Designed miniproteins, single chains, continued (5). Designs and how they scored, part 20

Each design is a single chain, and the fold is of that chain. pLDDT is the mean over its residues in the fold that is shown.

## One batch from the design tools (miniprotein)

Design m16702
Fold by ESMFold2-Fast:
Order: structure tokens, then sequence, then C-alpha cells
Structure m16702 (fold): chain A 143 residues (1-143)
């Protein structure tokens, strides 16, 4: 049952990365509620990230991210963000998703003002670390 074991590892790894990404995005949203300027900076950052995600066909992930930026059904959009990213990661592959997420978070950092740039860098580091751990687990399971 090696094939079923590999599929399970991929699903669990993707779901863990999706949850980490959603958690970090909600943390950024919460921090941005401190001021109107922080809220505007967050919207610009998430719009830049969403543009990168859409360019690569991660449209549902982008829409969920923008929903969180607007403060619309944050918990439901966080759940949708986690699911959409995990499903795209299984479909497109973990290494391709890592490159797209890195590009999206780099765009978010560039678009963000000084108030949110340090928090976006922390988000980038945490999400990319989660992706690197997921890639390692998948490669180990495929041996």
Amino acid sequence: EKKKEIEKVKKEAAEKVGREFAHQVVNLYTAAQASPAAGESLRKAFEAAADVLRKHGYEETAEALLGIAEGKDVDKNAERLAKALSEQMIKEGFEKTRKIVEEALDAAEAAAGPLLQPLIRETRDRVLKSLDEAIKKVKEAEK
C-alpha cells in the first residue's frame, strides 16, 4: 500500500501548510486592526499577493486572501484559504507552490508600508519553513 501511504503523507503535509498560511494571514489581519494606516497597508499587501496568486492560477486562494483583507467572514475565508492552497499544492506540486507563495509574499512585502513589513517577513519565514518541511516529508515518503 505504498501509493496510499504517499497520498496520505501528501494530503497531511498540504493541509498543515494550508493551515499555517491561513493562521499567519489571520495574525497579519489582526495586527492591521491597530490603525487605519495599518489596515490600508494590509489591503495593498494582500492585493499584491493575490495578483501573483491569480497570475499562476491560484484564484480561489487569492479570493479567500482578499476576503480576509476586507474583514469579510474572516474565519470562513481562513478555512477556505487553507483548503484552496492545500488542494492547489496537491494538484500543482509542493515545489511549484513554494515558488509561487514566495513570489506572492515578496510582492506583499514590497507593497506593504513600514508598519507591516516586519510582520510580513515573519509570515514569509514561517510559511516557507512549513513548505520546506512538507517537501522533505513528501520526498522521504516517495523513497
Scores: mean pLDDT 88

Design m16703
Fold by ESMFold2-Fast:
Structure m16703 (fold): chain A 84 residues (1-84)
Amino acid sequence: MVRDLIDPAEGREAVRQAAEEALELLKNKTDLRKAYIAISVGLLHAALLGDEETVKLLRKAMEAIDNGNYEEAIKYLEEAIEKV
């Protein structure tokens, strides 16, 4: 088993911060590429934590962005923030 070198609380905060950054970028219609990168960072941290539910929500947010469905992406990001 790969050793967890990250404090779980720090990992959860990293996911929350990444999701909040992505959410604000999407709401303000600023940098969609930066929003996508932020979600990708959050997804990596959630995966390292073994938080399958948050991973699923962040993947859905990324898919919604790829489909141009920004309202749905915002909804999934809000759910991820509440869940972490």
Scores: mean pLDDT 79

Design m16704
Fold by ESMFold2-Fast:
Structure m16704 (fold): chain A 58 residues (1-58)
Amino acid sequence: SIFDAIDSGDTDKAGELISELLKNKDVEKVKEAIEHLRSLGRYEEARAVEDALKEALE
């Protein structure tokens, strides 16, 4: 799962899974991933996902 990829530090896999969620318009799951990244102190990655989500919703 995306949370497993985030927790394992597999940034490439996490990015791929987030991209698939964005393509599927699974906004709630993307928001969960953003909050999970923030809870781990990974703010730069969380911001990148937020920017991608904002672009996908435009």
Scores: mean pLDDT 78

Design m16705
Fold by ESMFold2-Fast:
Structure m16705 (fold): chain A 74 residues (1-74)
Amino acid sequence: SMEEVYEEADDTFIIFKAANEAAGILEKAGVPYREALRTAFKIADEELKKVKGSREEKLEQTIKNAVDKAKALA
């Protein structure tokens, strides 16, 4: 259904947004670009699975959690 496709697209968008923020933190801490990206995408995917709510709530919380996790690893 279109709703399923839309939900998958939303989750993909959230992961990309959260991963970009997390990767930037890891890069500033000296993690090489490719390693920072791989780690950031893993964090974003794992943190998205832990959050519930609307698209907007999931986006905000996933970014916050991914950023916090990246800061802890940096």
Scores: mean pLDDT 83

Design m16706
Fold by ESMFold2-Fast:
Structure m16706 (fold): chain A 58 residues (1-58)
Amino acid sequence: SAELEALLAETVAALRAGRRDEARALLRRLMERISTLPQAERDAWLARLEAALSAVAA
């Protein structure tokens, strides 16, 4: 979970900095890690990611 928290934080930082290629790579890695989780944890992490992306877009 600490790895996922770090990846989410890095992804948000890259998006805010306009580092699109880095953000894309981090998003891919984050999604790959989320896809390996049990369904309940996967749903929770996808919701967190969606909320974080919405906050960056606002």
Scores: mean pLDDT 83

Design m16707
Fold by ESMFold2-Fast:
Structure m16707 (fold): chain A 84 residues (1-84)
Amino acid sequence: MILEISLAPGSTSTNGELGDTAAQVVAEMGGRITGVRLVDVPGRTQPKLVIEVESEADPEEIAEAIRERHKELTGEEPIVEVRE
């Protein structure tokens, strides 16, 4: 599966922090990250983090877990989208 993760507008977090949170959540759910890239988004100052995940878990459950964990740590909810 592919997850596309964006920082909320005005976020004080970094894509590095977001990537670390995503890696921790994926590992806790029995998956692994097989690819990571940053993609520029037209009209945005912050790039989108794209992670490729190998997991038996539901992609939407992983996405929700990442949103929840980042919100618990920073008070900000990231945008997490599941792609096939």
Scores: mean pLDDT 80

Design m16708
Fold by ESMFold2-Fast:
Structure m16708 (fold): chain A 115 residues (1-115)
Amino acid sequence: MNVVGASPELVAAIQRGEVVVIATTPENVDEALEKLRRAAERGPIRAVVISVTGKTGYEGSLAASRDIARALQELDEKGETGVVRVDVHYTGSPEEQAKLDEAAARLEAAARELL
């Protein structure tokens, strides 16, 4: 997937696996965890950016992509490493929000153990 609005340098870093972007839904968190583990096995990871959203359609997906791109730009400009949880505001039902928060917390914990 192409991250629209990211700089060419950020896209290249993601393609090299130096920066890992995990954009997922609560239903797919186990697959995202496996993807993160496999990425760590390929080489050292500088940063992990985590976004968990519900299926909000195209406009929601664009908003999430912009927030991820902004987080990636900030990390790159500062030379920072580590785990960034992108708080993408999806406020469906309270039950849906709780599932998003739980999935994001699981991914953040796993990412911190792999860095």
Scores: mean pLDDT 68

Design m16709
Fold by ESMFold2-Fast:
Structure m16709 (fold): chain A 72 residues (1-72)
Amino acid sequence: SEKEELIKKGEELKRQALEAGRDKNYEEASRLYNQAAEYFKKAGDEEQSERAQKLADLFAAAGKEQEELDRQ
């Protein structure tokens, strides 16, 4: 179904985001989690969307902190 395809895409993006996070590519991880959240929202999976959005926000903060440290 369309819903199942959207969830599958969200899960694929979550996996890519997790890999980016492990590689300390925090900006990429944040972007991928934001995309995953959008797909889960389109699928009607509010819980997964909210979790992915929270992770996107956390990685965005981590990326900003990393940039600040790299300038010092």
Scores: mean pLDDT 87

Design m16710
Fold by ESMFold2-Fast:
Structure m16710 (fold): chain A 72 residues (1-72)
Amino acid sequence: MLVEKAEEIYERVAASLDAEEQALLREDLERIRAAEANPEDRESAIVLTGSMLRLIGVEIQQELAARRAAAA
């Protein structure tokens, strides 16, 4: 399920985020849950894709930041 993958990504990134950033990603996670409940709606599919890409983008940015910090 896409919700399970989104939850897994959130769990990996959440510890490195402040409360405001965590709240924004939780909102994206809720959008993914809502969109997966209505998969036949094209608008829901677009919203789901955007929210999932945002979660993945946060994980990539955290990985890049960690590598940069280790190199300094």
Scores: mean pLDDT 74

Design m16711
Fold by ESMFold2-Fast:
Structure m16711 (fold): chain A 57 residues (1-57)
Amino acid sequence: MEELRRLAEEAERLIEENPLSKEQWEEIKKRVIEVTGSDRFDEESARVAAELILELH
């Protein structure tokens, strides 16, 4: 829970300073679906998305 909040905050800062491209966003979506088996927003999908945003910056 605290880890997810921290990752989300860092991801938001990076997006604000250096916006991700359309291709990077599509890659994040594909990875979220691959890991969670769904395009539904939940805690696991949010965590995966935040981690990928941090890696792409």
Scores: mean pLDDT 68

Design m16712
Fold by ESMFold2-Fast:
Structure m16712 (fold): chain A 78 residues (1-78)
Amino acid sequence: AAELVRRAAEAIERGVKEGLLTPKDVSLAMRTVADRLEALGAPEEAVKYVREASEHAKNGDFEKAIEYLRKAAEVAEA
């Protein structure tokens, strides 16, 4: 679970820096990660952080989106 979130955060951060991803693409990717974490039985708090990250990404706030995704990874490790 934690590894999935960490890889997603790294891939999204790189994609945004390279101009390969739009706010819509990042938001959709984060929603997919949240749904998968929920299906894997990850802590509810981790799922909530990824869903918050998706909303920030949708609004173009990639810095906060990545921050919340990293918080989700930390919770998922516990």
Scores: mean pLDDT 77

Design m16713
Fold by ESMFold2-Fast:
Parts: structure tokens; C-alpha cells; sequence
Structure m16713 (fold): chain A 50 residues (1-50)
């Protein structure tokens, strides 16, 4: 699977964040998702993780 940030779905970002081994890695993926889909998408992913 070719992985570019702009080609990842919100569901794929959620999976990557859930599989993150530490909080620093989770924060990096949230930042990438914010860059691709915007601040609202980051908030939505954070809500789904809660």
C-alpha cells in the first residue's frame, strides 16, 4: 500500500493513532491528520479516541 498523508482516510489515521506505541507518536499522527484534513478532523479523531 502506497502511503502518502493526503491518501490516508480518517479511518486509517484513527487506526495508526490507536496502534501508536507512545503519546509522542500519537501526537505526530494527529498533527499529520490536521495538516491533511484540517483542525476539525483532528478534534474528531481525538473525540473518537476518547
Amino acid sequence: MEIRPSELSREEFLALIRDAPDEETRERWLTVAEGVYGEAARRELEAELA
Scores: mean pLDDT 74

Design m16714
Fold by ESMFold2-Fast:
Structure m16714 (fold): chain A 79 residues (1-79)
Amino acid sequence: APYPNPFTDKVLIPVSGPVTVKIYNEEGKKVLEINIKDSNDPNYVNGNVEIPASVLPPGTYTYEVIENGKVVATGTLKV
């Protein structure tokens, strides 16, 4: 599960490796897409995708974790 949630600095989303994370706002509009290709990606930290709060206005969001074109995890984030 993402932690911390709610977050004011950053949130960590646990993942198994190369994934795409998509973030949608309360209107269902995609506001962020992060593509992790390997463990050297700066958004990949100790098995987590790191999302800084500075890239999202305060609000409630939905995330999708996509691996090989399939949604493998979903949930909500609060900034």
Scores: mean pLDDT 73

Design m16715
Fold by ESMFold2-Fast:
Structure m16715 (fold): chain A 56 residues (1-56)
Amino acid sequence: NADRLEKLADQAEAMGAYKEASKFYREAAEVETDPNRREELLKKAEIAEQKYKQAQ
């Protein structure tokens, strides 16, 4: 299920919806059980959040 949330986040990011992308990446991290994948998803969420702040 984390994979589905990551795909939604990737789609949101591609559309410039960085706030929504950050939210979906964080939700994917919450349901991800693999520590390495969780860290990757949280990093993607942080990057999306930074893009949102810069796009303001």
Scores: mean pLDDT 83

Design m16716
Fold by ESMFold2-Fast:
Structure m16716 (fold): chain A 68 residues (1-68)
Amino acid sequence: MLEELSKVLEPLKELLDEAAEALRAGDYEKAIAYLDKVIEALKKKEDDPAAVKAVKLLEELKERIEEM
């Protein structure tokens, strides 16, 4: 699971790093925007179970950030 998740997220690492940096800066709107880009890219890999699981986890993370 960990290696499969890492593999699907590797091409999106720059977007994830941008989201993490925005979260550290308290810019929740920017963090959500980068997470949306990652989710959109992962949805294009709908035949990959790891990508489907990653989308669900990132959508949950977005919901938590929106509550802040």
Scores: mean pLDDT 77

Design m16717
Fold by ESMFold2-Fast:
Structure m16717 (fold): chain A 70 residues (1-70)
Amino acid sequence: SKAEEIEKKINELEKLVDAGAPVEEIRQKLSEVYKLILENAKDIDPETLKKLLKKVREVSQKVRALEEAA
């Protein structure tokens, strides 16, 4: 499903954060994931959509913390 594709991309994004990839690369991929969620929101059940948005928010917060620590 489209939700499974998005979740896989979020998991890949989390791996990039853990691996210490450049913040600019993480931000670019984060924006792409967020855009995919918005474009497909109508085709995703509300509970799954809420979980995906929560994961994206958690990654965004980690990126923010990395920028403030640099």
Scores: mean pLDDT 81

Design m16718
Fold by ESMFold2-Fast:
Structure m16718 (fold): chain A 64 residues (1-64)
Amino acid sequence: MKKVALVAAPTREKAEEAGKEALEKLGADDVILLVGKDVEEGRAIARRLREETGLAVGGVTVPE
């Protein structure tokens, strides 16, 4: 079963850095980067993915 890390950050650079950390720390199989999305949007998407897919989805959000 796949583990997915969802990263929400205001810039691409911050999203890529946080995504790399999530892969290393969570052992995630896939990463979804949400560039220009706020923390609330990222959390909502992570909850929806967990409910609809049953995958182990970890959310990582980077503030401004």
Scores: mean pLDDT 67

Design m16719
Fold by ESMFold2-Fast:
Structure m16719 (fold): chain A 86 residues (1-86)
Amino acid sequence: EKEKKLEELEEKLERVKELIREAKRAAEEGRVEEALRLYTEAAKLLEEVKERAEEDEELKEALKERIEEAEKELREALEAIRRAER
């Protein structure tokens, strides 16, 4: 069931984005430890999605843009955390 697998991975990507949003918020509020925890969870989940997508060319193509977007947002969250540490 490729459609169900795609939906599952899309759900995980949405969770990644939610964790990234929470990490950015925590960093903006100076809660660096919380921001790092949320960032780490988002990064691990994104790696799981990327690994699963790599196993199927059809899923890899379908999720490419969403994965790239999540990677950019994850990078932005890390930059926010680094600024909060200063």
Scores: mean pLDDT 83

Design m16720
Fold by ESMFold2-Fast:
Structure m16720 (fold): chain A 63 residues (1-63)
Amino acid sequence: MSEKETRQLQALYLKMYTGLSYKEIGEQLGVTEKTVQNDIVSACKKLAGLSSSELEKRCLEAL
């Protein structure tokens, strides 16, 4: 995976497991709040493309 894809997965992980806000995740990853939102959406879409609609729904609930 590219460095960007790794960051996208880390952002999703932090949102799901820590409950941090997009701003706090952005501060931890060194990116803007908007970048975190886009990274999480991209990670969810990649995961949804590899499995069922239920996984996509669960990812969207984390947003």
Scores: mean pLDDT 71

Design m16721
Fold by ESMFold2-Fast:
Order: structure tokens, then sequence, then C-alpha cells
Structure m16721 (fold): chain A 73 residues (1-73)
């Protein structure tokens, strides 16, 4: 885990684990779904970090979200 991962709420980490199971499923449709779910989670995390004044974590989370969206296309 990265420093950013350690700052995620427990609920967000559970959602990430669910999405990761889909990515590892071997089903291309579930893999795409899981990648989109990771992207959405990090987008939400970026907004929460920005609202808390943690602009550095917000920027990193946004970049991760954008990369996962690219992988899901």
Amino acid sequence: GSELYRRLAAEQRERLEEADRKIRSGDPELQAEGLREVAELYREAAEAFAAAGDEESAAIAKEIAERYLELAK
C-alpha cells in the first residue's frame, strides 16, 4: 500500500477490495467494471481530500482515477 491507500476510509478500502476481486475474475466485462469502480472510488477520495485541504493527496487520487478510467476503456 501507498501512503494514499493508508489515508482511505475503511468503507473505501472495502470497496477497493471488491473492485479488485472483479479485476482478478478473468472475465473481461467484470474486469472493466472493477476498473471503473476503482476510478470512481479515487475520484470520490480526491474530492474528499480537497475538501479537507489535502491538495497533494487530492491531486494524486485524481491522477489514479484518470489512469484507471483509461484502462477500463
Scores: mean pLDDT 80

Design m16722
Fold by ESMFold2-Fast:
Structure m16722 (fold): chain A 81 residues (1-81)
Amino acid sequence: DLEEQARRVAEAVARGAADPATRERTVETLRREAELSEDPEASELLLRAAEAAEAGDTERAAEYAERAALIEAKKELEKQA
């Protein structure tokens, strides 16, 4: 289930952004994932997730990360179809 996988990514991002001790690492991970993304829209969403995480906005960070994960998962599924 692509939606469930994306939701798990969003939950991980929300947890990382909520804790000041893990926030910087979460932001860096999101920015790195944006650089590695093959999809421009997913890359932009990951950068927005990183900005939200840096601000401590866990809900926005999770929302953007979930959308990015869904785009990447759908593209991967299409390549294997």
Scores: mean pLDDT 83

Design m16724
Fold by ESMFold2-Fast:
Order: sequence, then C-alpha cells, then structure tokens
Structure m16724 (fold): chain A 55 residues (1-55)
Amino acid sequence: SNLDKAIEYLKKQIELLEKRLAEARAAGWDPGYIAHLEENIALLKKKVEELEKKK
C-alpha cells in the first residue's frame, strides 16, 4: 500500500540520518549541526509512529 511505502521510505531516511549523526559525532562536527540532525531524526520517528497507528 501507499502507507507501507511511505513508512519504509521514512525508516530508510532515519537510518541514513543516524549514520550521518554517528559520523558527525565521531568527527567532532558543529554542536548545532548535531542537534539539528537529532531533531530531524526525532521528527521522522514521530511521523513513522503516527503512520503505523493508521495500519
């Protein structure tokens, strides 16, 4: 379904951002950038939860 495809897409985006966050932390990147990545991951996870409730 379109809903399942949307959830799969968002989960893939979360994985990519979590990898980026790990790399940014390891490399000592800007704290503001790290915080922005953390916020984006949290928002996407919330979106996945809302979509999964509609199954």
Scores: mean pLDDT 87

Design m16725
Fold by ESMFold2-Fast:
Structure m16725 (fold): chain A 69 residues (1-69)
Amino acid sequence: MTEEEAKEALERFYKKAESLGLTDEQLKIVKEGLELIARAAIDGRLTPEQVEEAAEKVIKNAKNIVKLR
């Protein structure tokens, strides 16, 4: 995955997370997770399919954090 493709993917997933009504704290967690995923994708350690799966997992985990307390 190119650096440009990784940036576009990050922007899409972050915008999707914003549309889900997450709090600012949850969005920070999503952003940090997505940045780690993008780095791994640029380094060739993740396929595009794995990037999508990992991004969805980050969003789901962030959404559930508030409900576990």
Scores: mean pLDDT 76

Design m16726
Fold by ESMFold2-Fast:
Structure m16726 (fold): chain A 64 residues (1-64)
Amino acid sequence: MEEAEALLRAGEAAGDRAAVELARAILSGKLTPEQALAGARALADSTRHPEVRAAALALAEALS
């Protein structure tokens, strides 16, 4: 999933551990689509990094 890979890159670049952990959980197939969507929305609301927010919103859109 390109959106989860983009979130991983954004999280690593920004040092946003929540973004990195969410992206890794999605890429490893540990989350349902509903869990991934909820996580992406929560991350977009809580992150202070604009690039992470953009990636999280793109991921949420892809999962909607």
Scores: mean pLDDT 86

Design m16727
Fold by ESMFold2-Fast:
Parts: structure tokens; sequence; C-alpha cells
Structure m16727 (fold): chain A 55 residues (1-55)
């Protein structure tokens, strides 16, 4: 869930694991954009970019 990803992101940041934190941040961003898919400012290109970063 989004809450679990946010908790993992906070843990990675506390531990200084920047690589893990960056990937988790991208996953959190992707979940937020997908939740806001009815927003006309959210583009498929933005979602695709975050999916790539979450890998």
Amino acid sequence: TLDELTEQLDEANRNGDLETAQRLAAKVGLRILEAGRDNPDVTEAQIATLRERAE
C-alpha cells in the first residue's frame, strides 16, 4: 500500500540508503499519480516516467 511504501521510504532515508530511497520515492509518486488519474494535469507520459524510475 501507499502507507507501507512511505514507511519504507522513511526507513531508507534514516539509514542513508539513497539508492533504495530514490526507488521508493518513485513508487510513492507513481501511486499518487495513479490515484489522481481523473486530474487532467496528469499525463500518461508522467506515469510512464515514474514507472521507469520505480524499476
Scores: mean pLDDT 71

Design m16728
Fold by ESMFold2-Fast:
Structure m16728 (fold): chain A 62 residues (1-62)
Amino acid sequence: GATREKALRLIGEILRIIGEILDLELKLKTANEKEKEELKKKIKELEERREKLMKELRSLPK
């Protein structure tokens, strides 16, 4: 049903965000000081988005 499809879509989005965070963390290892600040900001924004999606996923009916 629609709830299952929504849950799978949310899971897919969460996994995509985790992948983006990991990619940014890899870039952080070789970045200069200016790039590190921008990368850390992007990582924080992605972590906040992930938390919102996780809360939405947990709120779905079983």
Scores: mean pLDDT 84

Design m16729
Fold by ESMFold2-Fast:
Structure m16729 (fold): chain A 72 residues (1-72)
Amino acid sequence: LQEAVDLLAEAAKALEAGDYETAVELARKASEVSSNPELVEKAAEAARAGDTETALELLEEAGIRDQIAYSS
């Protein structure tokens, strides 16, 4: 639960730093524990393509949805 949110935050941090390889690996791991693996996988695809803006948006969306699912 918190692990998914933490992994998504680490992936976003890696993207902001320009470390696309680490971001993709962290996103892939997050998809294994996230309630929205499809969003996380799309974020990884965007990061691999160098689309940092789209990747960050998708990671934030997945993190928000996971946070809401666990608090509701």
Scores: mean pLDDT 73

Design m16730
Fold by ESMFold2-Fast:
Structure m16730 (fold): chain A 120 residues (1-120)
Amino acid sequence: ADAARDAGLAAFDAGKYEEAIAHFEEALALDPNDALAWLNLGLAYYKAGKYEEAAEYYRKAVELSTDPENKAAALTNLGLAYYKAGKLEEAIAAYEEALALDPDNATARANLAAVREALA
């Protein structure tokens, strides 16, 4: 599990997103409850420009995160993936949920303001 995740992070840092995806999928085959591995899988899909798939995996990270701050971080990434996919209402909802769990999340606050301005 750790070795597969570490290999995924190394591939991600090298910009090899398809290789990163394969390694994170291997990590999740060994531990399907690893919220961080789901988050990293979503981030790799996001960097590959696959925003709808990224949102799917970020939702898994949200479901498995028990800590409010970690859940807020996953929701913030989910909102960004929805925004990039053109799903502005879903992006707003994800950012609002992130701020309900972590009101001091500056990234979620800034991104929510940007999406709301795009709708005006």
Scores: mean pLDDT 86

Design m16731
Fold by ESMFold2-Fast:
Structure m16731 (fold): chain A 61 residues (1-61)
Amino acid sequence: GAALDEARGRALAEATAGLALKMGAESAEVVGYDAESALVRAVIDGKEKRYLGTAEGLFEI
């Protein structure tokens, strides 16, 4: 249902942002998410990078 999809998307977004921070990001901001994917904007070494989090892992785009 919609509530489970929302909770799943939030969890994926939090996990994706947390992974960006573990990779050395100074900041990680959730741009958007759905049940299957999350988009995060991170700053690493003064450079803005975008990461897509999915069930398969974390991808720089």
Scores: mean pLDDT 79

Design m16732
Fold by ESMFold2-Fast:
Structure m16732 (fold): chain A 79 residues (1-79)
Amino acid sequence: SEKKKEEALKLAAEAARAAAEGDYEKALELEKKAIEIAKSLPEEVKKEVHEEITTAALKAASLTDDEKEAAKILAELLE
């Protein structure tokens, strides 16, 4: 359980880093992996992971000039 939380948070942090570097496609891939792990975690841990992922997603969305693509990124994460 703790190990899965650590893995999910590490993936979210890597996604944020990729977004900051301008690699928005890699950021989205890492966010999807973090979300998949988070789905198997307790609700309180899931909320913490979700917040980290949301921050990374907002940075990734800000790197695209396509408002529709940005909305798609945010909508998928706000499941």
Scores: mean pLDDT 69

Design m16733
Fold by ESMFold2-Fast:
Structure m16733 (fold): chain A 59 residues (1-59)
Amino acid sequence: SRFAKLIEEAKKLMETDPEKGKEALRLVREAVIHFLNGDTERALELIEKAEKLIEEAKK
């Protein structure tokens, strides 16, 4: 799933950039909570933030 992939990418990022990796994991965790509470749009916004953070860290 999209969540599982982001968690894997964030964990990998923590090995090279612990601060950014931790922030990405925080965003994914918040997205899961919002999704479970029925706040799908907010959850997607947080997922997109995590994706952008990970992408920026790769370059």
Scores: mean pLDDT 82

Design m16735
Fold by ESMFold2-Fast:
Formats: structure tokens, sequence, C-alpha cells
Structure m16735 (fold): chain A 97 residues (1-97)
């Protein structure tokens, strides 16, 4: 329930504050829903790997656009991929303590 609310808030922020294209928001929503499913199944490593791989893929796809809004989405998607990589590393370090 809480994670679903955070996903909705993130998408609302991307749409209303960042002004990202509707198609890009739809792709992000699909990715976040796939991530949420893995988290609910207890598959934390697969959830991180999904964000690292698919957000980077979206970043590269949208970076090819001549539209500034698409390029802004590409930067956001790449940041999401990088954050997922950092959080995966933190989770691995905590397991070793």
Amino acid sequence: KKLEEEVKKTLDYARNVLGLPDDAIARLEELLNRWLKLVKEGKKQEAYDLLITEADRLAKEYAKSDDPADRNFAILAEVLSALALIYKAIDEIEKKR
C-alpha cells in the first residue's frame, strides 16, 4: 500500500512539476509497476537490476529525441538507474554487517 502510494506520488510529480511527456510517464509507470511487483515478491536483487537496466535503456532511447522534454526524461531515467545501483550497493554492504 505505502509503496503504491509513493509510485503514484512520483508519477504525479513527474507529470505536474517536471512537465515530462505523457508517453514517457506511461513508460515510467510500467517500469515502476514491474519494480513494485518484484519488491512485493521479496525479489530485491531482481527489483534493483530491473531499475538499473530498464531505466538506463529508457534514458538512451529518449536521449536520441530532439524534444527537450524527452531529453529531460532521459536525464531523470539515467539518475533513477544510478540511484538503483547505489541502493543495491548499500543493501549488499548492510548484509555484510
Scores: mean pLDDT 80

Design m16736
Fold by ESMFold2-Fast:
Structure m16736 (fold): chain A 68 residues (1-68)
Amino acid sequence: LTPLEIRILEELSKGAKTARELAEALGVSQSTVSRHLRRLEARGLVGHDPRTGKYYLTPAGAALLAAL
């Protein structure tokens, strides 16, 4: 994981967030966050709720974050 991806997982451990909310919290562009979220979702570490637009930490993502 990149340092930014670890920070994304840490933010999602506090609660589900949209890509925009993550970009605001992390001080990076929404495009940058969206690219990393896509990669984290492909790895099964985050999920996405299309109803709310929010990303959330999966059990696998939580386990990986706890091992860091």
Scores: mean pLDDT 87

Design m16737
Fold by ESMFold2-Fast:
Structure m16737 (fold): chain A 86 residues (1-86)
Amino acid sequence: EEDIKILIDAGIYRALVKQNPEDAEAWLNLGKAYLKMGKYEEAVEAFKKAIEIDPENKDAWRLLGIAYEKLGKTEEAKKYFEKAES
């Protein structure tokens, strides 16, 4: 149920970013799906792409912080959380 939804979401958003690589929201959602799947390195890449397209997106900065925290990079995570509050 939950696992199937995550895999479907990842597939949908991968297709969306391939079709429209400048869609910051699609990159954000792809990162969220990877984060739920435990693919933290892939989540970081997707969130960085979302920030590259839309650096004002506070959700992307916050989620990047969460992904770095999951990778054990707690100090970098705090930096990105601070960016989310700016």
Scores: mean pLDDT 83

Design m16738
Fold by ESMFold2-Fast:
Structure m16738 (fold): chain A 60 residues (1-60)
Amino acid sequence: AREGLPLGTFIPADTPEEEKERIIEENAERLERTLVERGLLDPEAARAVAEAHREAMLSM
């Protein structure tokens, strides 16, 4: 469903590349923290997931 609500990491398509890289990095760090705080993953696994997410977003 398209509800227009924030579902996590969101980066507008018209964002400049310099700012996009910064936003991706900040969102990856936030994702790592959220996964650990929610008890979903240990710190090492959460970091690996956040790094994979950052690489995927930067490759788009």
Scores: mean pLDDT 69

